# Designs tried in a protein design run: designed miniproteins, single chains, continued (3). Part 2

Each design is a single chain, and the fold is of that chain. pLDDT is the mean over its residues in the fold that is shown.

## One batch from the design tools (miniprotein)

Design m8036
Fold by ESMFold2-Fast:
Structure m8036 (fold): chain A 75 residues (1-75)
Amino acid sequence: MAEELERIARERPRTGTLAGLAGQRALAAGASVDEAAAVALALAEAMEREPSDEEVAAALEAMRAERAEIVEKRK
C-alpha cells in the first residue's frame, strides 16, 4: 500500500524539481515570492516538463488578470 505510493512519488520527484525551476523563472520575470510559488505549483502540476519562459510569463499574466478581476468585482 504505502510502498506503491512511495514508488509513484519516486517516479514524480521531478515534479518537485520542475516546481522549483518554474518558481525561479517567475522570480526572474519580476514575480513576487507568492506569485512565483503559485505559478510554480500550477505549471508543475499542469505540465510534466520544465516550463519555458513564455509559459511562465503567460501564467503570471493570467494570475494577475484573475486577481484584477476579483478586485474590480469588489469595487
Scores: mean pLDDT 64

Design m8037
Fold by ESMFold2-Fast:
Structure m8037 (fold): chain A 63 residues (1-63)
Amino acid sequence: MTLTATGSVEVGAPVTFSDGSKGTVVAQIDADRAIVRNDANGKLYLVTGLTADGSTGTATEIA
């Protein structure tokens, strides 16, 4: 399932997924891409389109 995630790309930043679940950025890949752990399901998502000041990006399950 493809979700969106809203938050900052910064490591340790909280994010909110489009299904209402919460997550935390575990790694920043570049200026607008991050790996986020979803707190509800424990899965890792690659999120594209996140900025340092906060935005909504597309979340793709990777692990």
Scores: mean pLDDT 80

Design m8038
Fold by ESMFold2-Fast:
Structure m8038 (fold): chain A 74 residues (1-74)
Amino acid sequence: TPVIPEPKSREEAEVYLRILLHEARKHDDAETAAAVEALREELRKLPEGEFAAAFVRGATDLVRRLNAAIAARA
């Protein structure tokens, strides 16, 4: 499983989330796609000192969910 690094900026975090959203939609995983959008909204409300840790935790969970959904369809 790829390790999710701490983002250097909010823009880098946003790029990772857009990639996850694209992959979820590509695999027709509506639940993970909705969870990506929810995490994006949550991160926008967090102060600068807290967003990186919240991103790493949330993105790690989302990658795990997406991989499980893809495996279930194989």
Scores: mean pLDDT 81

Design m8039
Fold by ESMFold2-Fast:
Structure m8039 (fold): chain A 124 residues (1-124)
Amino acid sequence: VEELKEILKEDPDNFDAILELTIEYIRQRKFEEAIKYLEKLLKSGKVTLEQAFEILQAVADVVGPEAIKPYAPALLIRRAIDEANKVPDLEKRMVEDILNIALAVLYEAMGEKEKAEEYRKKVM
């Protein structure tokens, strides 16, 4: 954990370090820090679908499955479209939706209702 922070002091845009640190901050319930790095991951455009689900799973494990339930229909639809996963633009959009869901849930857990709603609208 501390070594990941040192890597980011030398290279603030190191994708692997940002990804690992985002998940670790979620697990530690450091939601403000987690959101900061999660927004960097979203902006990077480098997150894979598998990594996006790993992030969402970490959020669900910490905040609880009830926070994710409103988004379950959208996630189930995404899982059902195996043929669509061959289309890079659709995979990128699915990743962005999953990361926006994670951001909305984390902002809601912090009591930041206005920001949570902003990210919820992006999933529409």
Scores: mean pLDDT 73

Design m8040
Fold by ESMFold2-Fast:
Structure m8040 (fold): chain A 100 residues (1-100)
Amino acid sequence: SLPSEYTPDLAPGETYTREGEAVSDATGKRIRLTTTVTADPEAGIYREVHVGEVETADGKRALAVTVSGGMTYEEAQALADRYAAEHGADRVATPTVLPE
C-alpha cells in the first residue's frame, strides 16, 4: 500500500503536494513518495495521485505511479513523464489508473 498520511482541507481547484516515504506492497522496497491531491470543484471530491521513486537493483531511479479517481491513463502518463523530467528518473512501469 502507498499510505496517504494526511490530506489538508483544500479549496476547490487547489492542489497540495507532499513528500514522504512508503513501502511498495508489490516489491517490498522503500520508495520516496510524492502525493499530489487536487480538489475537483464540480464533483466535490479529490483526485489523488501517488508518485514514488524506486531504486532499481542496478542503482537507477525509476517511477511507480498509482492514480485514484477522475484521471485517465493519458493524464497519468503525462504526470509520470513530467515527474521523471523534473527528477531525472526513468519510468519503470505504465501508470495504474484505479476505477472511480
Scores: mean pLDDT 52

Design m8041
Fold by ESMFold2-Fast:
Structure m8041 (fold): chain A 92 residues (1-92)
Amino acid sequence: SRLEELARRVGEAAGRIAAAEAARGTEADPEAARERMEALIRKVLSQPPEVAKEQLERAIETLREEAKTAPPEIARELEEIIRALEEIKRLL
């Protein structure tokens, strides 16, 4: 399923963000970050399409604001998450 592939891509990007934070000395667990994000996306997708779209739009807005002040490597991963969430919203 394309939605399942997109959920995995979002999880993988979240894991890479956690790995980048860990490399900077922040205690972060890439595997836990991936699993949490995949679970969150699946929870959103279990909602009625109208509710899921609204939740995705709010998440995209929040991530766009975070990307403006994030380090370049983290901003890139946030932009990948944003693109995947926009595609999920289009498929609903």
Scores: mean pLDDT 86

Design m8042
Fold by ESMFold2-Fast:
Structure m8042 (fold): chain A 68 residues (1-68)
Amino acid sequence: EFEALARELGKLYAIDPERAYEEGKKLLGERNARMISAGAIVARHKVDAIVLDEEDKRIVELGAQGAA
């Protein structure tokens, strides 16, 4: 479920970033919501990603998959 929720939030972030962040905080917590948002931004704007821990990189990737 986490992976599906993270992808869905990434998709929602591409449409309504404010609502996606608020829903993400309620469902997955602030840190995970921030990582999902970062993934969506990377996917949408093609910016260079900061090197992250492996777990954070996974969460960013899930957000990016949703936003793509």
Scores: mean pLDDT 72

Design m8043
Fold by ESMFold2-Fast:
Structure m8043 (fold): chain A 84 residues (1-84)
Amino acid sequence: SNQAQQDALTAAVKAKDIDKVVALHNQIHKQNKEELLKKGYSEEVAEAAAYTASNLLVIGTILDEVPDKKEQEELIKKFKEALK
């Protein structure tokens, strides 16, 4: 569910567990892409929309849950570098 995924992402972000954050991003991205493909969107549109949505969710969670701006920036950089 959306809430269970958000709770898991929040926990991973608070723990600064970048591997877990990336794993959750990849899971959410894949789920969103598959949903859009089932609705008849093209591969290109489904990939772009799902990637953008999952990326914004992760970055938004970091900005909400990490109080220090320097730590936010560092965690976002690590996340972006670690994306598959």
Scores: mean pLDDT 88

Design m8044
Fold by ESMFold2-Fast:
Structure m8044 (fold): chain A 112 residues (1-112)
Amino acid sequence: SELLEELRKAAKEAVEALEKGDFDAYQEKLKEAVELAKRLAEAGEEELEEALREARRAVEEAERALEAGNLKEAEEHLLVAEAIAYALELAGRTEEANEIRKRVIEILDKIA
C-alpha cells in the first residue's frame, strides 16, 4: 500500500524532527499522518484489512524495539499504529481501533 508506505515515512520524519527539537517540523509531520489516516479510512475494505495487519505488526515491532533499548524506533512504530487506529475508527471499525490503541497505551506505559 502506497498510503501505508507514506504513513511510515511521515512517522519516521516526525520522530526525527522531535529528536532534533524541531517542533514545527514535528507538527507538520503529525498533520501529514492525520491526513494519510483520513485517506486510509476512505480507501476501502481491502486497504483497511492491510492497514489492520500493518498496525498489529507495528505494535509487535514497537515492543521488540523497546526491549532492545531503541526508543526512537519504538516511537516510530507506535505513531504508525495510532494513525491506523484512527483510520479504523473513522471507518467504523471501532473494536479493531480499540484493540490497537489498548496495545499502544500498554507500550507507552512501559516507556513512562
Scores: mean pLDDT 88

Design m8045
Fold by ESMFold2-Fast:
Structure m8045 (fold): chain A 89 residues (1-89)
Amino acid sequence: MLKEKLMQLLEEGLKLADELIAQGAVGTGSLARTYLELMKKNVEKGDYQGAKRLLEENAKLSLDEDTPLGRKLAQVSREGAKLAEEIVK
């Protein structure tokens, strides 16, 4: 259940990154998309610590955007990091 919820949050994050790219925040959106794809691979391998680290970095990146999409992506990234930590415990 927690792994499935984490995967759903990663898919939501990818959609938000694509929306950032579409709205002209290509640099931030492309980097966020890259981090989210790496996080999906880490989750598939069972590396939840690696996924947590990348989610925390993605949240910091997204906070530099003073937009609703940037703030929402940061929120999704922080929730994902908490879920990854709970799965390891």
Scores: mean pLDDT 79

Design m8046
Fold by ESMFold2-Fast:
Structure m8046 (fold): chain A 72 residues (1-72)
Amino acid sequence: KIEILQKKYAEIRKEKGVSLAIGMAGIGLRSVVEGKTEEAEKEMREYGKAAGASEEEIKEALEMFKKALEAA
């Protein structure tokens, strides 16, 4: 039974991380499209803080955003 709780907790954390990354990526992309590339990271960090993310989670989401841009 404890195994089930551990799995559920991991799923919740994973879903939160994905949602954070997507939200931050959307804001970053908008800033880049507007020609404000240097401001993209600032706005993404602000979004992450508002979402209650830790500095580590924000950093990881920024790395994921960077990968998404490189894939384009």
Scores: mean pLDDT 68

Design m8047
Fold by ESMFold2-Fast:
Structure m8047 (fold): chain A 85 residues (1-85)
Amino acid sequence: EKIEKAREEARKYEKELEDLQNQLADDVSAYTAAIEAARKEDPEKARELQAEGDARVSELQTQIDEARKKLAKALNEYVKLELEK
């Protein structure tokens, strides 16, 4: 019962972590394309997009670290319940 809930929560955070890692890859690709396109039209805008992209990557890496902490906590709870059931 509680063990099943802890496992389900851990799996939820694992999926969230995978989604965030995929989002990071997609955003890096999208910003790279946007920067290339902007360089043809407005080099100053391309520079601003690069700074924005760097900030976005930093934000996502922070979210990934937070998701990893939540996953570790959920897994620790699951293991504790499994061992002391």
Scores: mean pLDDT 83

Design m8048
Fold by ESMFold2-Fast:
Formats: sequence, C-alpha cells, structure tokens
Structure m8048 (fold): chain A 61 residues (1-61)
Amino acid sequence: MTEYERLQRRMIEAVAAKDVDAFRKAYDEYLALMRERGVPDEEIEAARENYETVLAQVEAE
C-alpha cells in the first residue's frame, strides 16, 4: 500500500466514524505529502477546498 492509499483509507474510515480529528490529521498529512512530492499548487488547493467541504458536512451531521 502506498502512503497515499494509507492516508486515503484513514480519511474514509474517519468520515464513516464521524471522527473529525482523525480526518483532519489524515488530510493534513495527505496535503503535506502532496506538497513534498511536488504536486502542483492548484491541485493542492483543490484538495484543501474538498477537505473543508467534507469537514463542514461531518461537523454538521
């Protein structure tokens, strides 16, 4: 399993459990890994916006 796959799995599990803290930690690590691997800033920003949307939905429910 790649580091990306590990973090994606952790994010999915956190959403299913409605664990905001676990999701936040996994997603922060995911964004940091993308930045470290030289992923374009626009893709990192798109991922960050998706993170904020999912976090808001988990917090509301």
Scores: mean pLDDT 78

Design m8049
Fold by ESMFold2-Fast:
Structure m8049 (fold): chain A 100 residues (1-100)
Amino acid sequence: SVEEEIRKILRENTLKTMEELREAYEKGASEEELLKIAQEGVKEMIENVKKKAEEAGVELTEEMKELIDRSEIAVAMYLQALLDKDFETAERIEEMVRRM
């Protein structure tokens, strides 16, 4: 279904952004650079979801918008966990996203 495809896009794009954040963090990226990576990743995720909905001829439901919001929050929480050096929380957030 289109909803399942959108859920997959959200999951895959969120995990990709988290991986990019982790790699940049490990290379000593600044907080400003990490914030930019998070912002650009979220933007790409939203654009990919909108493109999929448009190609399928459907409008985004309230439930789909809620999943987008949750994915954005997950990226923000993941970034904060990295900055706090709370790697246990970062791993838990990644696991929650994988189960979406």
Scores: mean pLDDT 89

Design m8050
Fold by ESMFold2-Fast:
Structure m8050 (fold): chain A 76 residues (1-76)
Amino acid sequence: MMLLTEVRRLLDAIPSMSEEEARDTIDVLVSLAKADPSLIPYALEALREIGRHQPGLREYTEKAIKELEELQKKYE
């Protein structure tokens, strides 16, 4: 539950993020999902929201999404 609260905090902050903050957040989300695969669905939601609000980072969000989708497939 504590980790889910942190992911929600990141989601709420996405519309206000700078491009630099959004890039750092992509790396944080990937790291969190790798540490706890139960967070993959939440990380995927956050990555999609970053791509929506930061079109210039879509290449980075798409790469991160594919990495997490492959990781999720391994645990299913």
Scores: mean pLDDT 77

Design m8051
Fold by ESMFold2-Fast:
Structure m8051 (fold): chain A 75 residues (1-75)
Amino acid sequence: MKVPEKEVSEEEKALAEKVYESLSGLLPQSVVDELLAKYPKEEILNALENVASELKAAPSLETAREIILKALSKL
């Protein structure tokens, strides 16, 4: 928290956790179930953290869903 880079990382991590908790509302339950069966929570969170800045800049919820799907498809 004392390093400036950690502030941006904290925001991105918080956004990734919010997206992870909201996956069932953003994606079909079958897709969420498949992801949770194949990958541990930490890997999913890391993928979401990597695109958090892009998600924050997304102009629409539809664009945000596309960014999430692309990030998770790279797992």
Scores: mean pLDDT 73

Design m8052
Fold by ESMFold2-Fast:
Structure m8052 (fold): chain A 89 residues (1-89)
Amino acid sequence: AAEEAARAVAEATREAALEAGASEELAEALAEAVYAATLALLTGSEEDRARALEAEARLRELVAKASDEQKEAVLKAAAVGGERIAALL
């Protein structure tokens, strides 16, 4: 189901972020954004798209305040998430 696929992608992305040295806060925010974005792509619903935009905005706010090292960790993890999302399409 869409939620199960989105959760699997989000959890893989969260683990990648932590392995890359991201803080728990940034790893969770990235996982939430990836979950919402993946769910929106799979369902096509307006409600899921709205949730994805909200989660993305929260992630952008945290990344803007993060150190360069933390930004690099998020970018590396986002690449993993992107590959997992592409595999679902």
Scores: mean pLDDT 86

Design m8053
Fold by ESMFold2-Fast:
Structure m8053 (fold): chain A 76 residues (1-76)
Amino acid sequence: SLEEAEKLEKEGEEALKAGDFETAARLYRQAAEVLEPVDPERAAELYNKAAFAYMVAGNDEEAAELLERAKEVREK
């Protein structure tokens, strides 16, 4: 639901401010997955946020996968 995605994005922002980049990335990814069938453009934005959080955390492989996912959902 949109409400669930908004809550997850807010929790991700709070984790990011606390320096918990891996938690922020996971929460942004979950929010993107919830939004993907309803709002692909917003989902792509959240996948990009999750990817950058993973990059900061040193998880380059996960970041690359999410950047590709963001591209794919935006092309729909």
Scores: mean pLDDT 85

Design m8054
Fold by ESMFold2-Fast:
Structure m8054 (fold): chain A 61 residues (1-61)
Amino acid sequence: SLEEEIKQLVDDALTRRGVSLEELEAMLKRLREFRAQRKTPVLDAYIKALEEAIEELKKKK
């Protein structure tokens, strides 16, 4: 399913070595666009997880 594909993509990005802020922000933008077309609790959870990961990386500068 789309939700399972999104989960795998987000999990891989968050655990991958060398993931950049720009990559995470691009993924967040894409998920927000999907959310506008399809409202699911799974998408909301992944958007929140990405927002938290981006915030953590910004603190590390």
Scores: mean pLDDT 70

Design m8055
Fold by ESMFold2-Fast:
Structure m8055 (fold): chain A 71 residues (1-71)
Amino acid sequence: DELAKKAEEFLKKHTSEALEKLKEAKAQGKIAVVTARFSPDGTEIELIIQVFDSEEARQAYLQQRAQELEA
């Protein structure tokens, strides 16, 4: 729960940077997704921006995540 709150605060602080990258991807007609996660050591927060060329690629990514969440 505390980890989730830290991730949300990090996203709020870095919203401007993420927004700029999202705008560039959208201008190119691509689908961009922003994900925040902790490093394996749990000491740092990493902001990952993934760009998909199509809805098929995005759906494949979502299915992969859904399988992990079922665990």
Scores: mean pLDDT 68

Design m8056
Fold by ESMFold2-Fast:
Structure m8056 (fold): chain A 70 residues (1-70)
Amino acid sequence: SMEEMDEILDELVGEAERLLEQGVPERDVWGKVFDKGYELASPRFTDEQVNELLQRLHGELQRMVERRRE
């Protein structure tokens, strides 16, 4: 469901924020949360829904990184 997808997205964004706070390099954080997102979503959702989740995750991570660089 969309609500389930939103919960996964929120968890991944939260994990990314925690990893960045711990000093993990941005590239490593991106790889880890995208891999986790795929693993969590792929058995539950269609390919189109998984792609939608990963696109939304990408947007959230871009905004987070830009905010941290400023």
Scores: mean pLDDT 81

Design m8057
Fold by ESMFold2-Fast:
Structure m8057 (fold): chain A 83 residues (1-83)
Amino acid sequence: MIKTIETTHARSRLPDFTDEDVIRAAKEAKDKELLLEYERPDGTRVRQYRVDLPGDAVLNVGETEWTEGDTRTIYTTLVAERA
């Protein structure tokens, strides 16, 4: 059985957005623009997305996934900032 570990780091650089609002925006986003996707020689997968937010704001999503033995780790970084 493969064990999956998911970790999310969220940060808002916008005064009216909480870190929880950033997480919600990421989950509800339908239109994610894939900026970068590659796999490292060790099998680590890296993806970066951009999500447009209302006004002059963007959500930057970084995702790193790797498997070691029977454990799969997904590390997600969410940063809301002005475009």
Scores: mean pLDDT 78

Design m8058
Fold by ESMFold2-Fast:
Structure m8058 (fold): chain A 68 residues (1-68)
Amino acid sequence: SMKKEQAEELAREAEKQLKSLGTKAHIFINGDDVFIVISGDKEESRKVARDAAKQLSKLMKTYLFESE
């Protein structure tokens, strides 16, 4: 579906951005759900992940997991 394709593109760009900030990040789609997993204490990385979660949640059910 178009929404899934848009979510996949957004997920790739968000993961790329997080990795460019030196953040351990994995964004993946499993069935109808999007999972964002990040590790780290950088404020900018958390902002990027949360902004991505907001955008992805408009397309698909999205879960954000933040760890140290």
Scores: mean pLDDT 83

Design m8059
Fold by ESMFold2-Fast:
Structure m8059 (fold): chain A 120 residues (1-120)
Amino acid sequence: EEPLAEVDIEYPASPAVNDAMGRATAPVVARMAELERQGATDDERILALSELAAAMVKGAVDAGAPVRVTLRIRKPLSDETVERLVAILREVKAHAPGRVEVRVESIDPETEARLRAALA
């Protein structure tokens, strides 16, 4: 009943930005649909949502838009999943450090601290 995670993204909407985001996210959306059919774990679904957020950021930035993204994680994650999320967040930050603001929240304070450290 409660969502596993939430992604909020804020950007100046335009047809060009929306098209770029659509193209960047299409492969991730296809993978998420396949994971749903295969009965993916909560960790796998949260990783897919994080990849979706990263793709949205890339698309918006490639279209010249500044972007703010907030990732909220509502389930505890395995250490392996946290390490993979740290890698994704570092890639997002490195793509356009002057135009991307990333915020993370987790129900687990240790996970939140690790993810925030990746963004420092």
Scores: mean pLDDT 78

Design m8060
Fold by ESMFold2-Fast:
Structure m8060 (fold): chain A 117 residues (1-117)
Amino acid sequence: SAAREKVEEAFERLMRRLEAEQEATNTDAELEAVYRSRTAAEHDALFAELQAVALEIKEELIEEEKKEPKSIDEIEEMIREKLEERGALPAFREAAKILVWQRRQADAAIAARRAAA
């Protein structure tokens, strides 16, 4: 539905914003330390918990959007507020650090392969 697509886009925008904030405020060593503080199973568990929280918030906001359409910026702010109310925002910031580190490693590996070709 249009409401679902809009809410999902707002969530993606918030995650990109959190990633950009963590990338701007943390050194590579700090991002690596967060990534290495967890096993692969603990990473999977963290992201599974965050996906469950995200799904609950998305379903709530999709039903609200169907009743009273809002701008994507307003929906993004509502997501942030709901994450803060749930005490989940610190965990989403932690996940953002992990995602930034993983992306940087993937980008570096691609660049190294292209330079070797």
Scores: mean pLDDT 88

Design m8061
Fold by ESMFold2-Fast:
Structure m8061 (fold): chain A 63 residues (1-63)
Amino acid sequence: MEKAREIAESASTAPKKDRGKSAYETALLLGLPEEVAEKIQKAVEENPDASEEELTKLAEEAI
């Protein structure tokens, strides 16, 4: 629950080009499996203009 918000916050704060990397690193720091972190990274990179709310939803769907 709270993990998806943390990931979205880190991604939304990062420059557009670094959003995927930020989301991946935060997911790993929060203890999510690498496969989930990769899925979140890919979703964020495919949605570079996503809002924080959209990023939160993408992270929740990946978890």
Scores: mean pLDDT 79

Design m8062
Fold by ESMFold2-Fast:
Structure m8062 (fold): chain A 63 residues (1-63)
Amino acid sequence: MTPLEQQVYDALKAAGAPEEDAREIGRLVAEGKLSGEQFTKAAYEALKKAGLKPSDAPVAPVL
């Protein structure tokens, strides 16, 4: 990994992103293909599908 790729990967992993998504996003950022708003959206989607909110609390209580 390049230093930039590693930095992005480490940040996403620290936030809870899956390893493959963190590596992919890191690589795209290092290649200049993903920046600013596109980076933020990709990171958000990676974190969301990582299961950080798997239940999303549908507010269906068990009595």
Scores: mean pLDDT 66

Design m8063
Fold by ESMFold2-Fast:
Formats: sequence, C-alpha cells, structure tokens
Structure m8063 (fold): chain A 81 residues (1-81)
Amino acid sequence: SFRDQVWAQLQQIVAQTQAEVKKLVEQGKMKEALEVARQSLKQMIALLKEAVQKFPDDEVFREALELTQEDLALVEKLLAE
C-alpha cells in the first residue's frame, strides 16, 4: 500500500542518514554531518507532507511530520554561526 511504501522509504532514509552522519562525526566533520541530516530531514518532511494529504485522519503521520519539522529547526539552529 502507499502507507507501507511511505514507511519503508522513511526507514531507508533514516538508516542511510544515520550511517553517513556516524561516519562524518567519527571524522570530526560536524558541520558536514549536520548538513547531511538537514537534507535528509527535508526529504522526510516532503514525503510526510504527501502522506498527511493522502491520509489526513492519520494522526501518526501528522505527529511524525511535526516532530521531523522540529528536528529540522534544531539542525538549522546548530548550523547557524
């Protein structure tokens, strides 16, 4: 189903992002790690916005969208000099 595809894509983005961020952090590349996280969060937000539009009564997608937007705001704040 579309719901299963959305969750599968979100899980794939998270797994790939965690692996890349971990590698960059271990190399002391904190700004690059945050930039990778920012791009991944933007991709997740785009996917979750589509999911919320297709399933407006699904509180889980709405909550995931809100939390992901909060995470993006935090990452953007940390990237500010």
Scores: mean pLDDT 88

Design m8064
Fold by ESMFold2-Fast:
Structure m8064 (fold): chain A 82 residues (1-82)
Amino acid sequence: MEAGKLLARALDLYLGGRYDEARKLFIEALKLLGASEEQAEQAWDDFVKGDETILRAATLARQGKYEEAVRLLKQKLEELKK
């Protein structure tokens, strides 16, 4: 729940051009899901470069679909483990 809410707020800040604040909340959300600093920063870089999975997860979080959003983010983090 907490991670999904932070992800939703991060996307709102990103769409508003507040990139530094968006990045901080995004990284906090991923760390709540068990990501390392390195994994969270890599996921942010991927998001900025147009990663569709992360964008879809953030969009679901903004719609209040936090469980679906968290599931997609965990999938992305599994890809970054190696």
Scores: mean pLDDT 81

Design m8065
Fold by ESMFold2-Fast:
Structure m8065 (fold): chain A 91 residues (1-91)
Amino acid sequence: SARLEELVREVERAAQELVEAVIAGDLEKAAEYDKKALELIEEARREFGDEAALRALRAATAVVLENAEAIAAALGLEIDPELLARIRALL
């Protein structure tokens, strides 16, 4: 479905903007794109069901995980790099 493919692409873009905002320390912009991504995932669920929402969520999660070390550094959080590598391997 062209509409589902559009929603997945928009979720990926929102996730990328979220990541960039977090790394830049712009938490207000980060919250805006987090909300946008979640609203798009819910639209995918409403129109195409749970599997479509899960596909969109996986796409967003992949973007976040690719940038997890930079996000952790920006937020002052500790991430186990071995655990992160294992999670990345499962997606």
Scores: mean pLDDT 84

Design m8066
Fold by ESMFold2-Fast:
Structure m8066 (fold): chain A 93 residues (1-93)
Amino acid sequence: LEKRKEETLKALTAVAEAARELGREELAARLEQAKSALEADPTEENVEAAFDLVLAAINELSKDPEAGRILADKLAEAGLEDLAAVVRQRVES
């Protein structure tokens, strides 16, 4: 539970930073709001909802190869190599 919460918070932060760098300010704001909500109420339901938002944001940003590359780098820097690999595979496929 604690590890899933920590990983989800790292993912929300990394994806929000990528979105902000790419000028997707509304998406970055939504991810930051989800992070704040999860920090306030770290329930299993909130972890799952937040992670669903992370996956949706990854799917959206990965449609552009340049955006996907920036996103993968941010995820790797956050120590989320599995998510970074998924993004790289999607961009290169």
Scores: mean pLDDT 80

Design m8067
Fold by ESMFold2-Fast:
Structure m8067 (fold): chain A 87 residues (1-87)
Amino acid sequence: KTYETVAQKEIENIEVKKGDVLTVEVTVTSGEDGKYVVTIIAIYEDGSVEVSEQEVEAKVGETVTATLTVKRDGKIKRLLATISQEV
């Protein structure tokens, strides 16, 4: 299957503790009304990665929230939230 990224948002250098809930709001800027895949990826300073993925139904122009529950203490070097649709 091929997916097209229709919106993304990146945040850098976040100090976190285990159990923190990170939320990123991303607006659907292109694509078609319907199902989207929302992915949030946390890349830690040591190179370890946490990923959360959710299917949502949205319209173009709507804002969706990507959520990640942190499993460790540390520094997130890069937090990336993407919205993708199957093409």
Scores: mean pLDDT 80

Design m8068
Fold by ESMFold2-Fast:
Structure m8068 (fold): chain A 81 residues (1-81)
Amino acid sequence: GPLPPALLLRVTIRARFATEEQLRDLEKELARLGFEVKRVSRLGAETIFVASPEQLPLARAVETLFRLKAEEVEVEYSLVA
């Protein structure tokens, strides 16, 4: 049938933490959930990572950020052809 090609969603989640220990905890938890961490700032206490929503529930990533007491959380969605 004339189904359109699958649209891929790229999700970028940015989070700020007060300490490097929280960033390390985030890395461990996200790895356990299967998320891919692309950028982590050790000095700025800011984490940026990209995950595919098709493989993992984004709600679990957001839940982890709040559980680790992220000071700021920003989620961006983009379409990838």
Scores: mean pLDDT 57

Design m8069
Fold by ESMFold2-Fast:
Structure m8069 (fold): chain A 67 residues (1-67)
Amino acid sequence: GSLPAPVRRVLVAEIMRESGLSREEAEALLDEALAAPSVQAAVDILTSHGLSPEVARGLARAIAAYR
């Protein structure tokens, strides 16, 4: 499902702040996490791209709230 634009903007900004990725890279990573088959799969994707497990869990939970 598509995130509301304000929520998407906040999550992209958080990914950029925590990882140092560009806006385009952070948007692509968020879309990959949104397409993940489970919360754990989203966490695994986010941590594989350099996010801490704590930040990855928070983002995955935020995404799950809109499923």
Scores: mean pLDDT 82

Design m8070
Fold by ESMFold2-Fast:
Structure m8070 (fold): chain A 83 residues (1-83)
Amino acid sequence: MMRPEEFSPEQLALLEEVVAALEAGDLEAALAAAERLVALGVEPLASLPETLRLLMENPELLPDFRKHVLPGLKKAVEVAKAA
């Protein structure tokens, strides 16, 4: 489980941007924000840019990702904001 102290304000803002872009269905914006977030050293999300590229190449996987993975990312944002 991600702890609130694992996110700096800049990392949290980028994670919120990733979640917002994914909710809007903008995978390109989500990928750009995720790559920047990983560059800041967020280890639990290190594979996220690769996963988003896979979804861009295979759009049929997006509904399952939004149903099973996106809620976890949203929870991470809410936990970090509550700290």
Scores: mean pLDDT 75

